# Ledger of designs, part 49: designed miniproteins, single chains, continued (4)

Each design is a single chain, and the fold is of that chain. pLDDT is the mean over its residues in the fold that is shown.

## One batch from the design tools (miniprotein)

Design m13672
Fold by ESMFold2-Fast:
Structure m13672 (fold): chain A 79 residues (1-79)
Amino acid sequence: GAREGGEAAARAAEAGDIEGAGKGAREMLLATPPEGAAGGAAGAIGIVGGGFGAYSGVMSAAEAGEVARAGAEGGLAGA
């Protein structure tokens, strides 16, 4: 479901796995009803951004994980 996709994406982003973060974000979006779509999209952007930040060395893995987690929670709350 959306929560599992968001949690998987957050873990992938924390590990610097941009592809895994994108895949989990997609699963979260597909599980999010249309009324939550804006929140889901914002969450997906946050997850991808967090992963990229960790990968580029701009963020620590912990900071990227927090950004991705906040994005996933925001997307789920918006649903």
Scores: mean pLDDT 59

Design m13673
Fold by ESMFold2-Fast:
Structure m13673 (fold): chain A 86 residues (1-86)
Amino acid sequence: MEIVKIEVKTEKFNGADKITLTVEVSGDGRVVATVTYNGKKIEVPGGLVKRGEKATATAIGDAENSTVEARLIKNGEVLAEKKVEK
């Protein structure tokens, strides 16, 4: 099972950056996205998905030096992991 695609959108929001992740998966499970701002990790729940569905996660903060990563988890096991540049 894999994370097929991660799309990242960054936009200005009330003086900060709004980061929206759309994650497409090839298996069933829970998507958890992680966004790193200035060395701090913020977990953003993307929700439960089935194969071929997309999960959306949104974070607000300083996106200038952020890193984004998504994990697909089922039965407490990490089935897939993917990191993207913003």
Scores: mean pLDDT 68

Design m13674
Fold by ESMFold2-Fast:
Structure m13674 (fold): chain A 80 residues (1-80)
Amino acid sequence: KVSAVEALKKLDEAKKELEKKGYSEEEINKLIIELLKEATGKKEVDIDTFESLTEEQVEEIVKKLKDEKVREEILKKEPV
């Protein structure tokens, strides 16, 4: 289990990078929620679920958030 502080720090860094690239808060939250669903295998997740992830799962989510192709695929599948 990753500490809540470490998980939130990595998430905040990824959010800031996406904001600088022109993503909206809604788009960023959607990306995080979809990646949480993928990492946990659960249909219902929220941002707080990020704190319960393993270190490996957190690193995978952060890497995918920084991947432009992954972001495009998630946003294309589900319109805002």
Scores: mean pLDDT 71

Design m13675
Fold by ESMFold2-Fast:
Structure m13675 (fold): chain A 76 residues (1-76)
Amino acid sequence: QVIKIDPSKLQDLAEEISDLIRQEGYKPGSIGTLVEQLQWVLKSPNATVETIAKAFGLEHPQSIQQLEKILMKYQA
């Protein structure tokens, strides 16, 4: 499924992705950096949960599943 995010919610989405990266045991970048990274990966018209997960280094199935739930909440 192609992911399209409401641009007004990118900061809130970045904050939840930051929390998910911390749960994986990594130090996330600043929220501004994560917003820029989200804008870059979402520039592709064929962005999927898997391409977004790979962009943020999320490799565990549980983390990818949690990312999907987060993305659906912010979908345009």
Scores: mean pLDDT 80

Design m13676
Fold by ESMFold2-Fast:
Structure m13676 (fold): chain A 101 residues (1-101)
Amino acid sequence: DPALKEQSKQNQEVSKKMKEGLENFRRADEIAAERRDDPPETLLALAEQYIDDGTESNLALARELLRVLTTRELTPEQRERLQALMERNAKLLSELREKLI
């Protein structure tokens, strides 16, 4: 059945992309955990650098660093920077996802 072969190829491609995405997020979690005790200014600067690079792997790293920052006590200025970076990171990840679909 040709339709079943095409469906199987699409399912395999989706499965591969999902596996790669999961591996990227797993590595990002590990790196973020190692940096959890870093000063907020350092984490904000690193997240901004990863967002500026704009690769899927670096956007995943930025996302996990920003997540760590949401658990920290921040100044109002640092919270505004965190919010702006979270919005920028989410937008770029969404645009990459839309481009692949």
Scores: mean pLDDT 75

Design m13677
Fold by ESMFold2-Fast:
Structure m13677 (fold): chain A 71 residues (1-71)
Amino acid sequence: EKPLRLEARLIVPVSDTLVAALVEREAAEAALGKLVEVTDRITGEVVRGRAVAVEPVEGSPYAILLIEKLK
């Protein structure tokens, strides 16, 4: 019920309903399918939504977490 709180290195809008967040790989994988509250580390922007997909970034400790925003 309460969102899983995550910190993102970067948050980028993909569409009106989807955002991509660059999150530590293990945290991103653990978040898949869950309600999340993701904070941009630089801007302090907060995005709330459902984590719908995870794509590991090759050669990086990060993964792209795709979030469907709450509306």
Scores: mean pLDDT 84

Design m13678
Fold by ESMFold2-Fast:
Structure m13678 (fold): chain A 64 residues (1-64)
Amino acid sequence: MEVEVTASPLVVAQMGDVLPVEVGDRIRIVYDEEKKTATVETPRGKAEVSLAQAEGLVQAATEF
């Protein structure tokens, strides 16, 4: 599954330590069910995160 969201201030506050992100960045999240991880890609870089971290990121992006 693939999801694309726009970074809110809440996303930057919660995920800035995990991935390079700024408000307004387009974030692409690609879920890997076999590895139980997700790849999060921003214009500034990418990181592999847990499924829980990816779900938290999507939630943070959709709450504002």
Scores: mean pLDDT 74

Design m13679
Fold by ESMFold2-Fast:
Structure m13679 (fold): chain A 84 residues (1-84)
Amino acid sequence: SLLEKAKRSLEAAIKALENGDTVTAMAGLREALELLKSLDPNDEKVQKAIELVEKAIQYVREGNYDEAIRLLKEALKLVEEKLK
């Protein structure tokens, strides 16, 4: 499913950021964002996950990787709750 793909992209992006690989992380975040935006636009958890990923992308651009990782873990939790 698109939601499972979004989960995998978020997990890969978090791991990349934790390893200092910002190029791989940004690619994963862009893919996760595209996948999430292709889901139901009226789903509150999907909307919140999109907001968190967009904020995390901004923090990565600013060099604030710890805050980006925190927000991405929150987004991942919302995506995982949708898969239950």
Scores: mean pLDDT 87

Design m13680
Fold by ESMFold2-Fast:
Structure m13680 (fold): chain A 88 residues (1-88)
Amino acid sequence: KVKELVKKAAELVVKAALELMDKHPELLSKGIGIALRAIGIELDIELGADPEEAAKEVIKLAEELLKLDPENKNAKKALELAKKALEE
């Protein structure tokens, strides 16, 4: 179920952004920006947005998080789930 995978991936992006802000307080504004965009994707899906376009946006956010925190497990999992959504 593509929509459920995308929502879960977006939730994991929010968690990864919160972890980034906790580990690196100097990146607070960047983390807030990523978290707000992920929340926006969750809302877009509820409003009937295309799940494939939403999955592509989650991939971009997860990749951005991994550039800042390459070992973040939630960001890696979000990337996996969003890519899986595009395969279904």
Scores: mean pLDDT 84

Design m13681
Fold by ESMFold2-Fast:
Structure m13681 (fold): chain A 73 residues (1-73)
Amino acid sequence: MSREEVILYTAAALIMMGMVEDARIRKRQGLPVPSLEEMEAALESQIDPSIPEEEKQKLLENLRKAYEQVKEE
């Protein structure tokens, strides 16, 4: 990846981590947790279009894995 691509990817990864942490906090407090589909749509809206499709798919895969972990907590 170029320097610019790394920066954009890092920003998207931080957004994903924030969404996952919010879901964990909600679950701990007994609040409704957004569905995986809602979280995927929200993350996709925040991803810069210049990020390569392969890297975008990695972010979505990481979100899906993290969501499964939150659900099992």
Scores: mean pLDDT 79

Design m13682
Fold by ESMFold2-Fast:
Structure m13682 (fold): chain A 85 residues (1-85)
Amino acid sequence: SAKEKIVKDIKELAEKYKMYDTANKAIEAIKNKDYDALKKYLKELLQPAAKEAEPVMGPEQAAKGVEDSAEAAVKALENDKEVVS
């Protein structure tokens, strides 16, 4: 499911960048259907990856990638969660 994939992606980012507290808050936001908090924590989790990508794609494209990824994850959860339950 979209939820399972997003939770897995969050845990992988937390492991790679040692951001366990932020990942736990993001997972809690998913459980509570707090999509504003989820988007905030997803952006925080994606910032280290965006910083690594910055020399290749530039800071503007890296920042857009963070915004687009967080937005896509929230929309996937809203569509899956609201349709199924």
Scores: mean pLDDT 78

Design m13683
Fold by ESMFold2-Fast:
Structure m13683 (fold): chain A 85 residues (1-85)
Amino acid sequence: MTVTVRAEALVEVDGRRYRVVVEAVATDTEARVRVRVEDLETGEVHEGEAVFPDAAAALAALDAVLEELEASPETLSFRREREVT
């Protein structure tokens, strides 16, 4: 079974806007999570990727982080999708 999660947020901090993109693919053996943060004023991009051996725990932690991001007063827009195959 494969679970794919994608989330995108527009965040404003101190008058600066950032685009945050999170993509995760979880299989029966691992979860791979990639995060990209783009400063929309400077065009600077920071990217990170991590692989977690416990896919269920990684997805639960990701869901919690994404819920906090969506609820943040600094988040101007948020969208998330999840697919299970």
Scores: mean pLDDT 82

Design m13684
Fold by ESMFold2-Fast:
Structure m13684 (fold): chain A 83 residues (1-83)
Amino acid sequence: GMAEARRLAEEAIRDAKEAAELFAKADETGDRDTLLRAIGLAIRAIGDAYQARLLGEKAGDLSPGKEAEEALTKYLGTKVELV
């Protein structure tokens, strides 16, 4: 249902935002553990965005998936359609 698509999109947006902050911190400090945390959050965000898109398409509402994809592009520079 749409509730699950929205939840996954919200999780993807949150994780993408946090991952971007951790990538910036890792670049500044050279801290490997911070970099690994950023990568893990980015992977989770990509997965949740894909699921939000799939569930939204099946329910006839593309907005959760689109919002998650826009957040991935904005915060990570990652385009879901290229992954």
Scores: mean pLDDT 81

Design m13685
Fold by ESMFold2-Fast:
Structure m13685 (fold): chain A 89 residues (1-89)
Amino acid sequence: SEVDELAEKVADEARRILQELGVDPETAEGIARLVRDYARAVLEGKVTPEQREAFRRTLRNALVEAGLTPEQADEVLARIDKLIEEAKK
């Protein structure tokens, strides 16, 4: 579907961002899969605000566990949200 293609595009860009920040390729791929699921859910418009916050919390925790600081994790999340907004256009 178009939503699946857009979600994969967001995930692919997130993977590139993570690799540029020094996250290993296997960990970056795992986080990219979480980003795909998050992007898909947001693009489908079927998630509650509470579900969206749960997704964002899961992503933030995964980013910090991958070695990013909380500040870097928040910056990556902001970039992902911007990519999703661009995908809606």
Scores: mean pLDDT 85

Design m13686
Fold by ESMFold2-Fast:
Structure m13686 (fold): chain A 91 residues (1-91)
Amino acid sequence: SLTPEQLDLEVEAALLIIQASVTKMTAERLPLPEEVKQKILELADKAIDYANEAVEYARQGDFEKARELLEKARKYIDEANTLLDEAVASL
């Protein structure tokens, strides 16, 4: 059965994937310089990849590894959002 700890980690991962997906859609829609757009998309994709990997470890019961990967996902989405905010401020 799904444990409360596994559920919490899977929900956190899902929310990070949603955030990264919104960042990607926003970057794709805005008239940003191609180099900046590419970097934002790359960072958001890394966040999604780490969040998905965290779900796999959570499902295996490796909650320590899942938390480590979620921390990496958070750092990448924060980096992507910082670049997006800076790029938007320059429009």
Scores: mean pLDDT 90

Design m13687
Fold by ESMFold2-Fast:
Structure m13687 (fold): chain A 65 residues (1-65)
Amino acid sequence: MIRFDPNDPRLQEAMKAVEEAIRTAKDKAEARALFEERIAPLDLSPEERAQLEAIFETAADALFP
């Protein structure tokens, strides 16, 4: 299991990106686009990106059926 450290500033910014994408978007596709755009400038490892992808998918699934 990938260790996700929420105290990492990059990961905190990525979590904020998830929250803002879900809050702002009209549908799942728009939320996905906003999420990807906001995490693009972050220096994330492949493992960190995979973990954030899972978190985003869980949140989006809850709000966009």
Scores: mean pLDDT 75

Design m13688
Fold by ESMFold2-Fast:
Structure m13688 (fold): chain A 90 residues (1-90)
Amino acid sequence: SITVSGVKALSEHIISASWSGAAPPGATSFEVVARDEEGNIVGSGLAPVSSTSGTAAGLPKPGTYSVVVQAVDANGNVVGESEPVKVEVK
């Protein structure tokens, strides 16, 4: 399972996430996904499957976001997902 160990705002438009845990079988990358309070995806960023950190970029404004780390296979299918972690962007 994927566990998010840290989420922080780098700017009003970018967050970073750190995680641990084994990638599920078939995963070729991770994706950091930020959702707004309505559940819309408003930021994302891909990271290598060997990575334990990444960024999600594209946040539209300051606010509270929900961040998950997804494991993604070579066809773009989500094969694993962390529990969500909230971050406040100021």
Scores: mean pLDDT 85

Design m13689
Fold by ESMFold2-Fast:
Structure m13689 (fold): chain A 86 residues (1-86)
Amino acid sequence: AAPDFVEDIAREAALINPKYKEELDKLVREFREAYQAGDKERALEIADKIIEIFKKVMIDSGIPEELANKIAEVYKKRIKELIDEE
């Protein structure tokens, strides 16, 4: 489900770079609230913020920017598909 996928990404980002843990924990809570309320637009906005942090964490960890951008785009597309399937 979309919440599980988004939460897994946020958890991985926080594990790699703990400085984002508090921000990611807050965004995950906000995502769950929007998703449970059926607010697809807000859920996608929050998911985008989580993915942007994940992308930054990847780049800071030595992943090339072009590859990090591609992964982020794939993840954003997958989250949208999972939300739209509801």
Scores: mean pLDDT 85

Design m13690
Fold by ESMFold2-Fast:
Structure m13690 (fold): chain A 90 residues (1-90)
Amino acid sequence: SKELEEKLEKIEELAEEMAKIDPSLKEELERFIRLVREIVETGDIEKYIPELQETIVKIEDKLDPKNEELMKKFHELLDLAGEIINKVRE
């Protein structure tokens, strides 16, 4: 789906921008992107959800909640991932 491809590209852009602000997030953001891509490619949401949830928690633990730009990008990243997962469930 073109819509899914566009949302995946947006997630990649957000993750790159977040990693530029805080390079310590890079490894977990790359894992997050990989897991979302695997969900899209395989359609197997339930297989990847546990690792995706662990990855989200690890990112959240590293985030400075006072960094408004990072928090905004993180929330947008999560919203887009949720939209992708919901689209795959259809």
Scores: mean pLDDT 87

Design m13691
Fold by ESMFold2-Fast:
Structure m13691 (fold): chain A 60 residues (1-60)
Amino acid sequence: SADELAEEAARTAREAAQKYGPDEAMKIVQEKYGEKFRSLTPEEAARVSQAVAEALAEAG
């Protein structure tokens, strides 16, 4: 589900950002989940994008 994907992507983003910084974390998230993001509805994509953005902000 989109909620499950959001939680997974946000978790990956937090871990990667803490180790490698936010730019590298964004690349890792896009590489790992990019194709799944493309299959989402605009509403689902917005939820996932917000969760990842919040995770990256928390890591800085």
Scores: mean pLDDT 80

Design m13692
Fold by ESMFold2-Fast:
Structure m13692 (fold): chain A 90 residues (1-90)
Amino acid sequence: SELEKKIKELEEEIKKNPDNWQLYIDLARVYFEKKEYNKAREWLKKAYELKPDDPRIAMAYFWAAKLDPNASKKEIGEAFEKFVEAYKKL
């Protein structure tokens, strides 16, 4: 499928540029389109680790964790706290 092709292309690009946080965001968007919120959460967590002070990335990670039924209440709470911390730095 077109989405599977895009996933493979983005994964190859990440292997070449592992510090490019934008690629992790792009990959998470594809997983949101597939409604695979667990995978979207994993990639957004990696983007957050690269850019922890970016409130947009922190917010996206929080929402992905909240939408993922496999995310713990602890992880969702920690993601929310990190979003608030990043927002205060605006």
Scores: mean pLDDT 86

Design m13693
Fold by ESMFold2-Fast:
Structure m13693 (fold): chain A 83 residues (1-83)
Amino acid sequence: KMQDIQEGNLNYIKGLRYYYEEKDYDKAIEYFKKSLEKFTKAGNLVAQAQAYDNLAKVYEEKGNKELAEKYRKLAQEYREKAL
């Protein structure tokens, strides 16, 4: 519900900070996964898609092309389901 969305957003912002500012990819993954868990509880498909998209970007930076592609496909699927 609303609290899950708020907690999801806080973890998402932390993930963005670790990814874009700190370049700490392991912490970025940790916080994006925490964000995804909260957005899943809230049923917010658009927010889940955003978390998956950022997980894809982080795994791509780490050189894990397989996980990057997996999460990119999940992001697109969830974005389409949000319609």
Scores: mean pLDDT 87

Design m13694
Fold by ESMFold2-Fast:
Structure m13694 (fold): chain A 57 residues (1-57)
Amino acid sequence: SAQELAEELGVSVSLAQGALDAVYVNKVDPSRVAKVLQAAGLLDEEQARKLEEILSR
């Protein structure tokens, strides 16, 4: 869930929901979502790796 993802990454529920929607609703590749959020300064390198790992499960 967005709440669980937000807690695991240390980010807002809104950011976690946006990432989940990008992957599962809009069918964006998890690695691309992680890279875009890191490039935008919304995730650090460690958070981006963890997001890609979780969403690639």
Scores: mean pLDDT 82

Design m13695
Fold by ESMFold2-Fast:
Structure m13695 (fold): chain A 71 residues (1-71)
Amino acid sequence: ERSRLVARLVGSVLRVVGIGIDLGKEELANEAALAVLAGDHEKALELAKKMGDPEAVEATERAVKYAEEIE
């Protein structure tokens, strides 16, 4: 169960990074991904919003939900 949530969290984090690379905002995407993993979910969502892509926000929201379920 926890391993499945970790896999989903990693997948969502990788999607955020991928969207950031496509947008030329890799630095923001990396900071958002690190914020999710560090448990700073409010910062992660704010950074995702700064990327300007709704898909980045959605992927970050999914990553946050999986991180919260692991805790």
Scores: mean pLDDT 80

Design m13696
Fold by ESMFold2-Fast:
Structure m13696 (fold): chain A 74 residues (1-74)
Amino acid sequence: SLEEELRRLGEEILRAYQTDPAKVPQALERLADFLEAQGREDEALAVYQHLIERYPDSPAAKRARERLAELRAR
């Protein structure tokens, strides 16, 4: 279900913060991609923005910038 997947992704992000912070950008990207796939564009946009602001040098942030530009152009 949507609820179960969101919970799983949230737990993954929290675990990354606690055990391996280097995995946080990728976990956030997965959350944003999932939200976008579910048509929850405003929520996906917020997560992409957070990813770019907090982890600007990550490969995930580079992809998030490209995706954010596409979403804002709609």
Scores: mean pLDDT 82

Design m13697
Fold by ESMFold2-Fast:
Structure m13697 (fold): chain A 68 residues (1-68)
Amino acid sequence: MDLEAVAATIVKNTPLSYRTALRLVELHARDPERWERPLLRVITLRPKTLAETARLLGISVGTLRRGL
C-alpha cells in the first residue's frame, strides 16, 4: 500500500495537514482495529471542519489540532 497516496487522499477530503494524515496512516498500521473504520468514515464523509474530523476519528479536537 502506498502510504503517501493514502495520506494525500486524507488531505484532499479533510482539513487535515499532510503531516497529521501521515500520522493517522501510521496509527492505522499499528492498530488497524481502532483506526480502520474511523479512517474509512473520514475519507467517505469528507468532513469540512477539524471538530467534525475529530468526532469521526473518536478523538478530541485538541488532540487533532496538536497533530496527534
Scores: mean pLDDT 81

Design m13698
Fold by ESMFold2-Fast:
Formats: sequence, structure tokens, C-alpha cells
Structure m13698 (fold): chain A 118 residues (1-118)
Amino acid sequence: SFEDEVVKEIKSISKDPALIETAEILQELAKNVDLEKAIKKLEELIERYKSDVATSSILQEVLEKIKEIKKNNLSDEEIRKEAARMLVNLLSLYTAPSMNKDEIEQRRKEVEAALKEI
């Protein structure tokens, strides 16, 4: 699936446990649309990484996006699309310091193409 390929790419680029666990939470959300479970798992990750300001900030951004999805009562299909978009944004966020703007834009275009097939 699309989410499986994105998580595979994240794991090929990074060995950061926080990034990998966050990607797996979003991968599961894309498959089961269980917002409550995703929120709980992210809150547990934030608590574990609370002393790491950079990691905690990234996790907080992901958590706030999922809470906004829940607040807006999105459909299961829209939740899947948003989870997939968040996975690609997560990949871009961690690779941005070493990637040029054109490479980030190419990845975003690939996501938009994949989301149109859902």
C-alpha cells in the first residue's frame, strides 16, 4: 500500500526510533482510521521524548494535526488521505535540512498523485 511504501522509505533514511514509531502510528491510522488510538500512542511518545525539545516539537505538531482531524469530523476516506499526507510531511520534515526545495516539491507531487488514486 502507499503508506507501507512511505514507511519503508522513512526506515531506509532514518534509524531514529521516535521518527519510526511516529511513522508506524500514522501508517496504522491510514489503515484503521482509529483517531483515538493514534492520539493515545502519540501522547505516550511525547511523554517518553519530553526532554528532547526538537523531537517533542515534531511529535506535538503531528498530535495537533490528528486532533484537528478529529475536531472536524472527517470521513474515513479523508482521514486516510490526511494520514498519508502527514506521513510524507514527516519524511520531508526530517530530510528537509539535507534536501533542496525541488526534491521536497517532487515528493509532495508524488503524494498528491497517489492520493488521487484513493
Scores: mean pLDDT 76

Design m13699
Fold by ESMFold2-Fast:
Structure m13699 (fold): chain A 74 residues (1-74)
Amino acid sequence: SMADELRELLTSDEPLPEVHPPKEYDPLLDEIERQAVAAILADPELRALFLADPERAMRAVGVVVMRRYEELTA
């Protein structure tokens, strides 16, 4: 689940993977980002992790969004 991936990334001491956005805009990216935000808002632990390090948390959302986008477009 996206929540589990976000939790893994936010609790790891490892550097986050670099995010390479697609060359062209795809409205599917907006839908996936909404799903990631909804997962964070639904989970008190994820909200706490976001508040502890917002910059890292935003980068983790980018990683999870791109992973999901690649799965759906492969």
Scores: mean pLDDT 80

Design m13700
Fold by ESMFold2-Fast:
Structure m13700 (fold): chain A 67 residues (1-67)
Amino acid sequence: MEFTPEQKALLRYYLTEGLGLSPEQAEEVIAFIEKNTDPEEIRAHLRSLGLTEEQADDVVDLVAALE
């Protein structure tokens, strides 16, 4: 999956301003999601970056809404 520039801007804002990730971490997460469509793998990756289970679920739900 490839996000539009508008979707990437929304994801960057949410990951950095909403969840406290660095801009570099946010770009890595976006690239990971574009290569992986499995919600479990996305959650595991987000949790490895220090996000809670609840925060990881919120990101998965947001990504699903953008498809």
Scores: mean pLDDT 80

Design m13701
Fold by ESMFold2-Fast:
Structure m13701 (fold): chain A 67 residues (1-67)
Amino acid sequence: MGLSTEEASLATKEAVEKAQSLGLTPSPEQINRVAREMMEEGISAEEATRKLLTEAGASQEQIDAAL
């Protein structure tokens, strides 16, 4: 079962904050997609963070350090 709206919202906010701490600006479309995947597809908050950072242009080293 996917995350609740509140859980997905919190996890999405944390993922966006991590991306911003790395100097990245995720698009609204990227943010909305990972939130949907957590709610509808049952991906974990860690997997959502990894996807958002990858799509926002993070290096592999930055992703590994963030997770």
Scores: mean pLDDT 79

Design m13702
Fold by ESMFold2-Fast:
Structure m13702 (fold): chain A 85 residues (1-85)
Amino acid sequence: MTISELVKYSLEARRYVDEMRELVREGREEEALEQARKAAEYAKILARYGDILTVEYVYRVAKEGAERFPVLRPVYEEVEEYLRK
């Protein structure tokens, strides 16, 4: 993993979770869940390489989305687990 790759993954994680936030606003539950899952995949990698600030951002935004769509709860709980390790 290079620093350049890590930065790209950080940008992708933020991109997906921000897209999820907009889809939650639009009431698009299935699409929001898909974007949240993609953000969580990047968050897992980022946590391993110490980008805790981006992982925290993904966690908080996904948790906020879960207030409207409870289906997002397993996703933010998964990301929270990455923060504990």
Scores: mean pLDDT 85

Design m13703
Fold by ESMFold2-Fast:
Structure m13703 (fold): chain A 98 residues (1-98)
Amino acid sequence: MPIPFLSEEDREKLVKEFKELSKALDEATAQITDPELRQKITAVDVAARLNVAAGDYDGAIESLKKLKELVETIPNEELRQKVLEAIDKFIKTLEELK
């Protein structure tokens, strides 16, 4: 498997973005009563993380875009905006690293 060559600073940025996204998703999914939507969100989040671990940043960005579409269906506007902001910030970081 290709191992991405990352500086300590770039690795810390990825860890921070993962933590921020995880926190926002945990808060949002706790408010979702639809188990199918929660499962879809979890599956796409896992796919994004696996792509980052594999060094497939293009695949990770595409997975995060799909996650963004699912998150746009969340009825709580405040939680939706927090997750969308975390996703957009993560995509920007991945685009800078590829």
Scores: mean pLDDT 78

Design m13704
Fold by ESMFold2-Fast:
Structure m13704 (fold): chain A 65 residues (1-65)
Amino acid sequence: SEAREQALRAFEARAREAGAAGVVGIEGDTVTVRLEQPTVLAKVGVAVRLMGEAFELGWSLRIED
C-alpha cells in the first residue's frame, strides 16, 4: 500500500541516520537493513537504534548477514 511504502521510505532514512547503509527491503512484516561493515558492534548499535521503531510499526528487524 501507499502508506506502507511511505513508512518504508521513512524507516530507510532513519536506518541511514542510525548507521546502516540502507534498507534491503521488506518481506511480510520483516524489514531487512544492510550495514557497510556488519561487525558485532555495528549490528548491536544499529539494532538498538532501530528495533523499537520497527516494533512500533509492527515489523521485525533483520540485519543482512
Scores: mean pLDDT 82

Design m13705
Fold by ESMFold2-Fast:
Structure m13705 (fold): chain A 111 residues (1-111)
Amino acid sequence: DEYEELKKKREERFQKYLEKRKERQEPLTPEVLQEIKLRALSGTLLDAIESGKASIKALIRLLRDFFREQGRMTPEIEELLRKAEEAAEAGDDDSAISYLYKALLLFDKNL
């Protein structure tokens, strides 16, 4: 399952970033934990897009589940994910990927 592989890669990247922060003896505040989580998601998304090894539907699911897990799914973010789904169904992967980046940027801006 492409989604399960993406979720695993996101978690592995999160743990790696978390360990580096612990090695630096940096305080693990809620803000720092949120930054690490967002970095793990962004890195996983970029790697999947660059490698072409994940379907657009798996990428949409990765972002939607992450935003819901963080409790910060807004109507504007959901609309961007819906537009990504519509673009993917139309075979317009470039527009779908663009909408995913817009959703990620909007999520980050709302922090």
Scores: mean pLDDT 82

Design m13706
Fold by ESMFold2-Fast:
Structure m13706 (fold): chain A 70 residues (1-70)
Amino acid sequence: MSAVEKTIQLLKSYGLSQSQAEKIAPKIVKLIEQGKIQDAINLLKSHGLSRDQANVLVGQIQTYVIREKL
């Protein structure tokens, strides 16, 4: 399972719809790959996630990105 697919499932577990998760997961993964961590957090917050939820999610997605590249 790709980092994007894992991110979709993770976002859905936090209450995002399938369509919303599919739209933002590739953007979040790309921002994290570019080291734009604050931008990734801000994008998640713009979709209704709290600061604390966004921080936890970005940390988890970072592990998915690292694992996909190795």
Scores: mean pLDDT 83

